Designed miniproteins, single chains. Designs and how they scored, part 62

Each design is a single chain, and the fold is of that chain. pLDDT is the mean over its residues in the fold that is shown.

## One batch from the design tools (miniprotein)

Design m2282
Fold by ESMFold2-Fast:
Structure m2282 (fold): chain A 100 residues (1-100)
Amino acid sequence: MVDVDVTLTGTLAVAKKLVDTKEASASGEPKKVTVEVRVKATGRNDVRVSATAKSLKTGNVGGGETAYGAAAGETLTSTATIEVTSKETIEVTVTVSGVP
């Protein structure tokens, strides 16, 4: 079962990215950590929000589902899931792009 371990919130314009770091902990066995990202996309309608996570300790990379929003200023929720084995600093990158 996957728990939401960290929430990242912010406001991003299209073609911009947000990078932030969060702490995650595990007891030596591999554990899946879910980062929930809540982002208000600004500047246009029809936006896509994607999140990726990277462990700065191990270099492991994880991702999640892309969220779609039809209106400018809508708050979208995306998730990124990464596997950790210890106390690790997770770099979360959030990107807002226009939908073609």
Scores: mean pLDDT 69

Design m2283
Fold by ESMFold2-Fast:
Structure m2283 (fold): chain A 83 residues (1-83)
Amino acid sequence: GEKGEELARRGLELANEAAKLAEETGSLGALMTAGVAALVAAVGLVLAKKGYEEEAVELGERAVRLGEQAIEAAKKGEKEMPE
């Protein structure tokens, strides 16, 4: 299955939702976390297309977690820049 690609795409969708919420709330920390989630998802997608499925799955799962964290942070109105 295309598990790595599916997870990476889901991570990107969550990152986009988080970025939209962060703009609405003015949450810079959430926006930065959403940006990191989008980058991790993009790298995971590239690796999946190159056949690095195990690495793509790991990055995809990380992107999904970061996207979910960014959505939660945006809802709380957190304004902290992540490392």
Scores: mean pLDDT 81

Design m2284
Fold by ESMFold2-Fast:
Structure m2284 (fold): chain A 70 residues (1-70)
Amino acid sequence: MLAQLTTPNGKTYTVPEEALEGIKKVLEEALKLGRNVTEEDIEELAKKYGIPEELLPLLKKMVMDALANA
């Protein structure tokens, strides 16, 4: 099923429920890296937490949007 995830910047995204916890962990780790995070870092974190590759563009957008509001 699909679930909703609200990022620290207040935006809500629709994601697969099974990926929800992994996406949260990727966001947390990427925000800890801050402005030094690269797209490759996000991809490696996605693989570590089992995020499907089809969600990578959305995940990258979520991280970049969160960093822009930090």
Scores: mean pLDDT 76

Design m2285
Fold by ESMFold2-Fast:
Structure m2285 (fold): chain A 110 residues (1-110)
Amino acid sequence: VPSKEELLAALREAYERLLAEDPDDFEGLITLGRAFLSEGAYEEALRLFEKALELDPDNFAAYYYLGLAYFKLGEYEKALEYVKKALELAPDSEAAKELLAEVEKALAEK
């Protein structure tokens, strides 16, 4: 299997192609951001989700994944802000409610 470094290099190449061919591809930005997130490249994932928010500032997915990425980075206060905004947009989201509980627990233990 490819190494994590080879996978990250391939993801960065895919991002450069996305910017060159379709910089406004919201679904592409979210999909690629999720791939970086799964490989532990949280700061690269944040940049992609921030670009997605610039294209659709009321999108639940972008706020949710920004919250998740900040949570993975240990930036719990920022994670809380984004998860709360995601829940304002989708109050019935179980995934966002679960992430909110994890963020609040992390804040209470720090």
Scores: mean pLDDT 83

Design m2286
Fold by ESMFold2-Fast:
Structure m2286 (fold): chain A 74 residues (1-74)
Amino acid sequence: ARPSDEETSYIIRITNEAIARLEAANPGVPWHDVPLEERLAALLAVADEVIATSTDPAAVRAAEALRAAAEALA
């Protein structure tokens, strides 16, 4: 099934946090020019943190969906 609106909101937030971490680690480099392995690692790190710390089921589902997508691309 498609993600709920709540899950979609969390997907956007998790993705934006991963992009922010990539930008902080690679000043002046567009996030999409960062190697795929590093982009996936940043996304997985944020998703794993959300799964470990969040009490919101929608946030956990969003993080699990992103984690599964990242694993499929690795």
Scores: mean pLDDT 80

Design m2287
Fold by ESMFold2-Fast:
Structure m2287 (fold): chain A 68 residues (1-68)
Amino acid sequence: MPELTLELPAGERSRRLAETVSREASARGIKVVYRPVEGDESLVQPAVDAAIAAIRAGMTSGTISALP
């Protein structure tokens, strides 16, 4: 199974949004691994948006990070 790592700042919001990304990815046969990182919560939404866009564009593996 293709695997995508999603790095988001630790927190309840990141966990819930990682579940949303996981649901989108699972419909395409992709497993998402949520990895908590240190960072500002303002980075969460842009990283989630980037992950969904990448999955829809055909990315099946790699890391999407909220950190630069």
Scores: mean pLDDT 78

Design m2288
Fold by ESMFold2-Fast:
Structure m2288 (fold): chain A 111 residues (1-111)
Amino acid sequence: MTVEEEVARLDAVAASRGMRLVEEKENDGTKIRKYEGEREDAAGVRERQELYLAVTPEGKIRGVLRTRREGSLVPPEGATAFGSSQEEADELAARIREKGPDEVIKELEKL
């Protein structure tokens, strides 16, 4: 699969989930994309979703979805990891538990 085909597939998946592309960049042949989505729950609490995806020159995917709720004193923050395989997703999830999502997202930019 080409990098361009994989990027197009990810854009379509993000769009199907109501997310929009807000940032794109390329670092050493790796295409990095940030998508944002927003929804409001029945209590009027807004939930922001940020999806960070990196597609390597080999066509492999790494990604992190962050979810934040507004209007909470201590907002619950969630992060979900994605990879081209279950093993890659599990490794990325382990790094999120060790370093936090912000550090792992920065690592995606250096792939």
Scores: mean pLDDT 73

Design m2289
Fold by ESMFold2-Fast:
Structure m2289 (fold): chain A 64 residues (1-64)
Amino acid sequence: SKEEEIEELKLKKLLLETMKGGTETMLERLIESNSPQELIERNREAAERLEEEIRELERKIEEL
């Protein structure tokens, strides 16, 4: 049912939001420790990818 699909998407979104929070915390630590720019950029890109996936899930939920 649509309700089951929405609940599954909401759970997936919650998991992605949790992963994004962890990635953002790691990014802050890397910046504070003056880590190599390449490592900082890689972690920023990971956070950006998670944000995009979350936005796509939000769109799918709205369309159901």
Scores: mean pLDDT 86

Design m2290
Fold by ESMFold2-Fast:
Structure m2290 (fold): chain A 82 residues (1-82)
Amino acid sequence: MTEEELRELSERFAKLLDELLKDIPGFTGVKSVEVRVEDGVAVVTSLELEYATPQPSDEQRDAIAKAVVKAVKEVNEELEKR
């Protein structure tokens, strides 16, 4: 996988997260994300999110964590496409 493909994958992951998290009050967007492919599986190595003030609640943060897991699964399903 090329560096450009990894960049595109990270951007796609960020867009997917933005769509999944847009209904969470206080979420303003994905600031940055890094994705690596290890043994054919996409793994998020770093993630930075932006929040409006006041900051999201613990319940909203839990929803964010679940969205990240869902996005990783969806991206991996697309990567299995050969």
Scores: mean pLDDT 71

Design m2291
Fold by ESMFold2-Fast:
Structure m2291 (fold): chain A 75 residues (1-75)
Amino acid sequence: EDEKIWAGSMAAGLITVLDKSKEEEGKKKAEEIIKSTLEEARKVAEEVREQLSKLSADQADEAVGKAAELYEEIK
């Protein structure tokens, strides 16, 4: 269970990695998506999960960690 948390975590995490290049814009969009559409976030996270696998281990690790924190705060 808790796939919903991982779904949101991955979505936010991937955005967090993108935010490193785009700064706050990417992070802001991640929060809006997760907050506004928690239900859709689960589906989106599955797609972003594939994109996360393209990232390096370091980036994926940071993204997941950051996403988990953001998702836990929003829940």
Scores: mean pLDDT 59

Design m2292
Fold by ESMFold2-Fast:
Structure m2292 (fold): chain A 67 residues (1-67)
Amino acid sequence: AAQAADIAAQLAALRERASKRFHELGYPGLPALDPALVARLTPQSLARMEAAVDANIEAVKADEAAK
């Protein structure tokens, strides 16, 4: 089963997308993830993480527009 490789690929794509968005907003790159957290990621946890990243990016944009 390529489950770990599949999760790693999805996580890498998510981090690349988030890092690019944060860089465009003038923020430093994302912090390194704890290897223990990466090891216990599931597809569901990854999906929640993706939603949280998207929500944070939108919240930052809204906060900057409000200031």
Scores: mean pLDDT 65

Design m2293
Fold by ESMFold2-Fast:
Structure m2293 (fold): chain A 73 residues (1-73)
Amino acid sequence: ALAELEAAEAALLAAVAAGASPAEVRALLDRALAAIEAYLRETTPPAELAAAIAAARAAVEGAGRLADALIAA
């Protein structure tokens, strides 16, 4: 679960660095957000990890808004 979340985030960062299209980035952001929500639904993270997960979720949501703006342009 956590490893899947980390893999999704790593794939997203790699795709952005490689210059993936906004649509591809959006699909990866949707995958990352779904992984975060699934993890939080099934598992209560320890307090030390909770802040990092919350920050990652906020970053994915922010990147999603940016990707949506680029697609809509």
Scores: mean pLDDT 72

Design m2294
Fold by ESMFold2-Fast:
Formats: sequence, structure tokens, C-alpha cells
Structure m2294 (fold): chain A 62 residues (1-62)
Amino acid sequence: SSDVARAQQLIKEGQELLKEGKYKEAAEKYREAAELYREIDPRMAESLEYAAEVYEKKAKEQ
């Protein structure tokens, strides 16, 4: 679906941001992807939300 394709693009963008150490921006991408997965794959949404939370915390510790 278009939502899955967009979510996968957001995850890819987040992964590139992580490679650059941009944890806050990466977390934002993972949260957006999680919203798209919420009704399609709730477990994937929860995993992405958890990842975003971890990276948001890491951004605050830098």
C-alpha cells in the first residue's frame, strides 16, 4: 500500500540520519513511520515508537 511504501521511505531516511548521529531527526522519522503502521501492523508501530523513544533520549544525552 502507499502507506507502507511511505513508512518504509521514512524508516530509510531515519537510518541515514542515524548514520550521521542525528538522533532527534531520526526519532521524528520513526514516529511518522509508526503512525502509518498503527492500523496496518500494530507490532511494527510499537517497535518503531520504542526505537524513536530510545533515539530521542540519546539525543538529549549528547
Scores: mean pLDDT 87

Design m2295
Fold by ESMFold2-Fast:
Structure m2295 (fold): chain A 65 residues (1-65)
Amino acid sequence: DDELVERARRAAEAAVEYAKKSTPEQQKLIVESLRNAAEKYAKTNPKAAEALRRGAEEVQRILDE
């Protein structure tokens, strides 16, 4: 469902923007939240799961900086 994929991308983008203004502890929670959401959607909507995983990777990069 393209609607769900678009919502997942927007949610991931919002999470990344929020992470830039967050503490390292909050960034860790955001990464875990996005990864958990991706796992839940992996079988039913792989494209939405992929968008969420990319968001988690971006937040992880911010955390590692």
Scores: mean pLDDT 83

Design m2296
Fold by ESMFold2-Fast:
Structure m2296 (fold): chain A 80 residues (1-80)
Amino acid sequence: SALAALQAVLDEVQEWIDNNHRPSVEELTDLLDRLAAIPGLPPEVRQAIARAVADYLRSGDALAALQRIAAILQEAIAAL
């Protein structure tokens, strides 16, 4: 289900936050591809996460970007 898929992505992002992990470009690309594969997900959700990814790649601030991604995913889950 879309809920289960979004929860799995959120759980991975939360694990990255908890472990102070700095995701690679490949890990972030995989994240965006997984979101694109979720049927019925509003394109605005993926676009918002893509902007957070772009901000991370410019600033190097992994924690701020991951917290923003987690918040976007939590809002998307609540809207289902």
Scores: mean pLDDT 87

Design m2297
Fold by ESMFold2-Fast:
Order: C-alpha cells, then structure tokens, then sequence
Structure m2297 (fold): chain A 94 residues (1-94)
C-alpha cells in the first residue's frame, strides 16, 4: 500500500540521517517497489542517489539522480526536478 511505502520511505530517511547508507538504500528500494508510480518515487530516487554518493559510488549516484529527474518531470514535481538537476551538476564536477 502507499501507507507502507511512506513508512519505508520515512525509515530510509532516518537511516540516511544516521549515516546507515546501505540500510537507507534497501528501505528506499522497497518503498519504490511497493508504490513505483507514487509522488514519493522522485524523492526516493534522489535519496538513493544521495546514499550512493555518500558511499562514493558516483556512477550509481548519477544514474539515480537522472532517473529521479525523468520521473519528477513525468509527475510535474518541480521541487524534485530542481533538486535532481543540482545533484547531477554537483556529481559531474567530481
């Protein structure tokens, strides 16, 4: 359900804030699987990109930020579009 996806997303945010990047990745991946077409999905994809970036996996980070941008544009989520574009630019500078 969407409520279960929101719960997993929130647990992922907590894991990310604690520096538990591998756990955050698993939680965001499960949230997306449970509700792939939800408004949570661009945000979850951005946070997956951030977690991979924190782990030093720049290739995975940019892949997820690009996927987040495409999904955010599809859903007309202007906030996530801006965040994803900034994140892509920051990774490309490294």
Amino acid sequence: SLAEAEQLFNEGLKALSQGNYEEAIKLFEEAIKLAPESELTPRALILLGEAYYRLGDLEKAIEYFREALEKAEELEDEVSVKIARIAIEEVEKE
Scores: mean pLDDT 87

Design m2298
Fold by ESMFold2-Fast:
Structure m2298 (fold): chain A 60 residues (1-60)
Amino acid sequence: MEDFLLSIGGVGKERAEKLIAAGFRTIEELAKATVEQLQAIVPSMSRETAERIIRAAKLA
């Protein structure tokens, strides 16, 4: 999971760790997430980065 998140531009290790700690442990769970959920967990995350994560997860 962390390797997947780190492959996405703009995520970085700290943001990836926060998402995993919040319970996003599978790509399938990320694919079902909303931008608002990701930003609630990582307030420093842009909408564009959150959309990129969800899109990448849905295409995996």
Scores: mean pLDDT 78

Design m2299
Fold by ESMFold2-Fast:
Structure m2299 (fold): chain A 65 residues (1-65)
Amino acid sequence: GPVYLAKAKKDYTATHPAELSVKKGDLLLYDPSQVTDDGLVRATNLKTGETGLVPLEYLEILKEV
């Protein structure tokens, strides 16, 4: 499916082991087809290569890649 490039709008600290912590300004790739009922998306942090669930509301969508 399509992959989106996004930027973290603000810091997010993971509250669950499946979640990914991000810092404001981090660039991430995420799959928009895999959104949880709670509004989390599976994302990869391009700086660290780590993957996890991040609230979509913390992400600014930049473009589809």
Scores: mean pLDDT 84

Design m2300
Fold by ESMFold2-Fast:
Structure m2300 (fold): chain A 80 residues (1-80)
Amino acid sequence: MMTFSQRLKAAKSKEEIEEIYKEELEKLKKIIEELKKKAEEALKKGDERKAAVYYSAIGIYEAEISFYEELTKKRLKELE
């Protein structure tokens, strides 16, 4: 129920922060791979609009990964 940033803030060690990031990263990567498969299936059926929706969602999740990487780096620096 906590947001990613709240989980990072609650973590008190670099190891905990790195594990939280790793778990979230793997979760998001799995979602992206599933969306890629759905986009390819839509394209095979000639549904370019549906494929575009899936590719847009992939872009959002890739942006979320980049954002979480920055939040993680910032949190790690705060512990220095």
Scores: mean pLDDT 86

Design m2301
Fold by ESMFold2-Fast:
Structure m2301 (fold): chain A 79 residues (1-79)
Amino acid sequence: EEAKKKAEQYKKLGDIAEKNGDYRTAGVYYTQAGIYYLEAGDLEKAAEYFERSARYFEKAGDTDIAEQLRELAERLRAK
């Protein structure tokens, strides 16, 4: 339950950063949201937020971390 609350907090921070055009910061916060959803046992939401994070890191030019996050999301959905 606490992990889920943390995930929602980081998701909201990511939304704010995205609206401000701060794509790298949005990527960081969405990654944290994914991590906390993973800790809460919500693999589907964890994968969703890792994919969202990857999209924003790609927009920020951090293509290497974006590829790693997409691979992680695919692995979570495959199981």
Scores: mean pLDDT 87

Design m2302
Fold by ESMFold2-Fast:
Structure m2302 (fold): chain A 59 residues (1-59)
Amino acid sequence: MDALKELVLATLRQEARELGLSEEEIEAIVRTFEELLRAGEPVQAAARVAAQMIEEAAA
């Protein structure tokens, strides 16, 4: 991964853990983020989807 992707992944994992998500939920969200990037989504678009999933899982 380039530095931006690594930073975004680290931030998403940290935020999810701070909100009390399980490691299984975190890995599912990370997997979705990586799948979106492979499908050609920009990092910012994939990050928005992952952030929404974190909010929904934490609610």
Scores: mean pLDDT 81

Design m2303
Fold by ESMFold2-Fast:
Order: C-alpha cells, then sequence, then structure tokens
Structure m2303 (fold): chain A 58 residues (1-58)
C-alpha cells in the first residue's frame, strides 16, 4: 500500500496525469473510496489538494 501511495504522489507532483490514473486504478482494488476522492481532485485540476490528501495517508 505505502509504495502505491508513494508512486501516486510522485505522479501527481510531476503532473503526470497518465501515471496518476494508472496508480489510481491499482488503488481502487484496495481502497475504492480513497481512490475516488483523489481522482475527483485530479479531475478538477487540483493537483496540490490531491497530493496533500495522498501525503496524509503516508
Amino acid sequence: MRELLERLLEAIRAGDVEGALAALRELRKVDPGFAREVAELIAKGDFEAAAELVESRL
């Protein structure tokens, strides 16, 4: 889990939308609610809030 959240955070910080979506796809298999919250922030273009949310779980 931690490694997946770290990969997601790195992709968000880099502005790598495709990488972030790939990590979110894996995250949905273990925590669909959290994955949805992060995906909603990315869809709004709020990468800073998305990164902060992921960091709060690390």
Scores: mean pLDDT 82

Design m2304
Fold by ESMFold2-Fast:
Structure m2304 (fold): chain A 92 residues (1-92)
Amino acid sequence: MSETARALIEAIERALENGARVEISIEGDKITVTFKGANEETKEAVREAAQRAREQGLEVTLKEEGDTVTLEVGGLDAVSMTSVAIHGIGLS
């Protein structure tokens, strides 16, 4: 698992702990994680995940619209994307 995947999982866990909704979409080599009802703690975790992805040379788009945060990462490997998706559905 990449450092980016670990940071994304941490952001998802923070969001779920704080009562936010997490939606994950995977299209090709791109994963989009949408956080709805994100508080400042969740937003900080998402910003950290975006920074980790940028440091690893991945394509990153971060959009913050009120309490909705959308993070899109391109170039992440399939195992990492699957790991992030599993955490987003809250089955642990």
Scores: mean pLDDT 79

Design m2306
Fold by ESMFold2-Fast:
Structure m2306 (fold): chain A 74 residues (1-74)
Amino acid sequence: MKLSEEEIEREVTRSLGLMYLSLGKKLLEQGDYESALESYEKAIELFKESGLGEEDEELIKEAEKLKKEAEKKK
């Protein structure tokens, strides 16, 4: 079984989004609010690009919530 290039790209895009979401959380804990905001914004973009369905919508909402919290502390 071989995944299409497009399917691999979508899965990679989601994985990158999850990495940026995790990075943003770590930066927020360290007090680096500006870098946390950039990481959350990038995660939101990547989740929107992945198009893998309902789970991505939940991840986008979580990232947007964390972004707003980081903005309040900036």
Scores: mean pLDDT 77

Design m2307
Fold by ESMFold2-Fast:
Structure m2307 (fold): chain A 83 residues (1-83)
Amino acid sequence: MTREELVRLLLEQARRKRELAEEAKKQGWDEAAKHYFLAAEHYEEAARAISAGDWQTALEHLALAREHEKKGKKAIEEAKKKE
């Protein structure tokens, strides 16, 4: 995988998380929307760090993006159980 391919994959992940955040917001799942929005921002920052050759910063943002994605999924599961 090239650096350019990795950057595009991370930006695609960010776009998907923003779509999930908007959908969660429309459903009134504010906690899930917050976490997916933060995951998207961290995926975008990871992509920028990789483009700059800063792999340590990229790994830190990738870890934060994954953590917020997990929290977003859990928040949606909890919100759906209440319906």
Scores: mean pLDDT 85

Design m2308
Fold by ESMFold2-Fast:
Parts: sequence; structure tokens; C-alpha cells
Structure m2308 (fold): chain A 90 residues (1-90)
Amino acid sequence: KEAEELIEEARKALEEAEKLFNDHKEKMSEETREEIEKLLEEARKLLEEAEKLLRKPLEEGKPITEEQEKKAIELAKKALELAKKLLERK
């Protein structure tokens, strides 16, 4: 499913970005570290929201609506884009 595939890709990219940030944070300025930490936090929030949109209806035995799927896809794409930007900067 498109939303689930994007969420998985975003999660892997975010994990890689976090690993690279941790490896290089000591040589960064305080300002750069704060900027990257903020972007990582935003990406995590977007990913968590996308996952909740797909998970809660399923756990409650309700079908996932088209609106929920579209929103989850949008959130996952934004999270993936942020994670990719962080990876490209390193």
C-alpha cells in the first residue's frame, strides 16, 4: 500500500539521518545542531501522525477512509522529504 510504503521509507531515512547527526554533532556549531534537531523532531512528528491515521481505524475495526489515506500519504511524504534533506546535507 502506498501510504505504508512511504511510511517505511521515511522511517528508514529518518533513522539514517539521526545516526549521521549523532556521529557528526560534535563538530557542528550550536546553531546548526539546534536547526537539525528541530528538523528531526518535525520529521518524527509527521511520521507518527501518519502512522496513527492508518493504525487507529484498523485497531477499532473500522475501514480506513480515503481522506485518512490521503492525509497519511501527505504526512509521510513530508517526513521523507525532511529526512532526505538532512541526509543530503551530510
Scores: mean pLDDT 75

Design m2309
Fold by ESMFold2-Fast:
Structure m2309 (fold): chain A 100 residues (1-100)
Amino acid sequence: DEIIKLAEEVLELAKEVLRLGKKAGNEEAIKLAEEAIKLAKKAIELAKKGDIEKAKELIKEAAKKVKEAALEVMKTTDDKKLILEAIGLALRAIGIELDL
């Protein structure tokens, strides 16, 4: 239950950072976000099957990629609001890693 919720949360963060990457026009951020989405979806399926330890590993990897994508957005955008949104997503991804 808890691990499925963390996997779903990291999936939503990955989708949000994909949106920011597209707005910033950063191809590396988009790529990292898409990789995070794939990892998060696989983590949800593994958690549903009861493979909790593998699900945790994929959640950590997805959260790391969300953080890296957010950092790429921050480097390339001149929009202060997008920078603040990216900071928020990075902090939430760190929170997920700490909660595992």
Scores: mean pLDDT 88

Design m2310
Fold by ESMFold2-Fast:
Structure m2310 (fold): chain A 61 residues (1-61)
Amino acid sequence: MKITDKEIAEAFAAMLVGLGDYLESQGKTEEAKRVYEEALNLAKEAGLSEDFIKWLEEKKK
């Protein structure tokens, strides 16, 4: 088993998306947007897929 920095970033980004979705469900839309933005920044820095980055950009709008 070989874990890369990119795989760790993917895991963290997924966790942040889950947290953002939870915050949205609680009506905490501003907090959710901040969490999605953190996930987006992490995805860009780690070079995650362009489709995933674009999806996150749509989520934070």
Scores: mean pLDDT 77

Design m2311
Fold by ESMFold2-Fast:
Structure m2311 (fold): chain A 115 residues (1-115)
Amino acid sequence: MPARKKLLEGLDELEARGADQDLIDSARRLLDQIKDEEKLEIVLRALEAAKRAAPDDANAVVIATINAMILVLNVPSLEVVRAIAPPTAERIARGEKPSDEEADAVAAIAKEALK
């Protein structure tokens, strides 16, 4: 099952438990911005961990999930790397690790593009 579907179901459950509507709406808007399945899996793990840590605090779980979404949105996806530096993206796709200098350069360009 795609991570997005599980995240949407999780947010619906938190809303039903009385989580703040503005937090739920913010989480849904951030979720729409995440297209990378690996990033969605990271957010889903954060949601599941937050649910275990704070089972009776729906707002705390939503806030933790939002923080995970913000974190993954600040990391360039392979799609973003392909748009910015296609040779680096091809290298990563072949299982080759980019150099720290290449990774820093791509991150700097992605950060500038997200202004």
Scores: mean pLDDT 71

Design m2312
Fold by ESMFold2-Fast:
Order: C-alpha cells, then sequence, then structure tokens
Structure m2312 (fold): chain A 51 residues (1-51)
C-alpha cells in the first residue's frame, strides 16, 4: 500500500541520517500495531541494506 511504502521510505531516511534511536522507536511502534506490517517492513529494509 502507499502508506507502507511511505513508512519504509521514512525508515530508510533514518538509517541514512544515523538516527538509530528514532529508528528503533518507530519499529517498536509498528510491531505493536501490526506484526504483518512489521515483517513486510523488515523484509524491505533487509533487502535495502543487502544491496
Amino acid sequence: SKELEKEIEELKKLIEEGDLESLQKKLAEISKESEEKFEEIMAALIEYLSK
């Protein structure tokens, strides 16, 4: 979904900025909200970091 894509982009920006504290907080919030959404986001971030 468009919403999921935007959240992934926001997380990628946090990684680029080196803001690991905000990254961890955002990921924790998403995991509490939806485990399915969290898994999709983690898969996308792992692919991003592996390239």
Scores: mean pLDDT 80

Design m2313
Fold by ESMFold2-Fast:
Structure m2313 (fold): chain A 89 residues (1-89)
Amino acid sequence: MTPRERLLEAARRIAELAHDPSKTKEQILEEVRKILDELHAAGVITDEEYEEAKKRLDEISKLPEDQIPAALLRFVAELVRRHLERLEA
């Protein structure tokens, strides 16, 4: 699987988690953090991107539950955009 394919699969997993009514906010955020750890370990995201993503997740964790789906979709969009920008540099 290419780095791009791994990132897009991670984005899909996060989007599915954002819309899973059977999971709590805490469970969703824990799974997203695990996905970030997997991407970082595989070298798909840089150390800088990983640290910035963790900070964004910490801010998202402070939001009301009803804001989490929209915040996670924005989070995923930014993660993908930064990866694509790095490939164009």
Scores: mean pLDDT 81

Design m2314
Fold by ESMFold2-Fast:
Structure m2314 (fold): chain A 115 residues (1-115)
Amino acid sequence: MKKKEEMLKYLEENKGKLKRGLRYDENGNLVARFVVPSEAAKKLVEAGAVDEVEDAISGSGTASRHEHVTGEIAELIARLNKLIGAPADEFLVDLPTPTAEEAIEVLEEIIKLLE
């Protein structure tokens, strides 16, 4: 509970920077879902950083399978989920338009605040 409140405070104070990484759902719950643009997904496949091509390319909400994606983004999502006490497949970063580099930056800042 305490870490979640600190995260929400950070999001409110930094909403202009974090708006691409985390958002509230229609019910007011903080939601993080791993969504990668098709171009970034192709690059991750070419680099051998993803285990499931369809999970990365779909972008449509196969969030429960995004924990199978390898690489720095998946590692940061796993760390974030551990820090907030959520299962890895329940609380994922949903990134509407950011590049992989922007996603990494946002996730690192959130993780740093929660540690």
Scores: mean pLDDT 45

Design m2315
Fold by ESMFold2-Fast:
Structure m2315 (fold): chain A 91 residues (1-91)
Amino acid sequence: MDLLKKLIRPNETLKKILEEEGIKEEVVKLSTAVYSLIKWAARRGLFDPEDPRIIDLSETELGKLLGVDKVDWTNFEEIIERLLKHAEVVE
């Protein structure tokens, strides 16, 4: 997806989550942001043991940010759509 090459400026809420994964830049590649959110969930053991494509984000800061309790992390399009509600696309 060409979108993964875009640069984004995260809002304050998304920036806090990215900073937990070591991303401190004001402008970051969308691919870096998406992968950092997946790493954030992985470090917390949030993958469903019966279906490791599913991340349970219920009761988490990331789940509140994205507005979902569960996501398929291989569905990058859904993750990108939800993430872009909390970031400005930079040219």
Scores: mean pLDDT 80

Design m2316
Fold by ESMFold2-Fast:
Structure m2316 (fold): chain A 59 residues (1-59)
Amino acid sequence: MTLEEAYERIREVRANEKTDPKAYRKLVDEAKTNPIVAEALYRLSQEEAERLRKLAEEK
């Protein structure tokens, strides 16, 4: 798995988080043994945190 493949997989899982929360947990478990998934998850989490911060400020 490449970093790009990990990004796409994480984005799909996050987009469907409300309908498939188990897929997200499986991804987090994979991050414990796959450093590429861990790196991609960390980077996307930082981007999501920044996005949520901006949404809170728009209110």
Scores: mean pLDDT 72

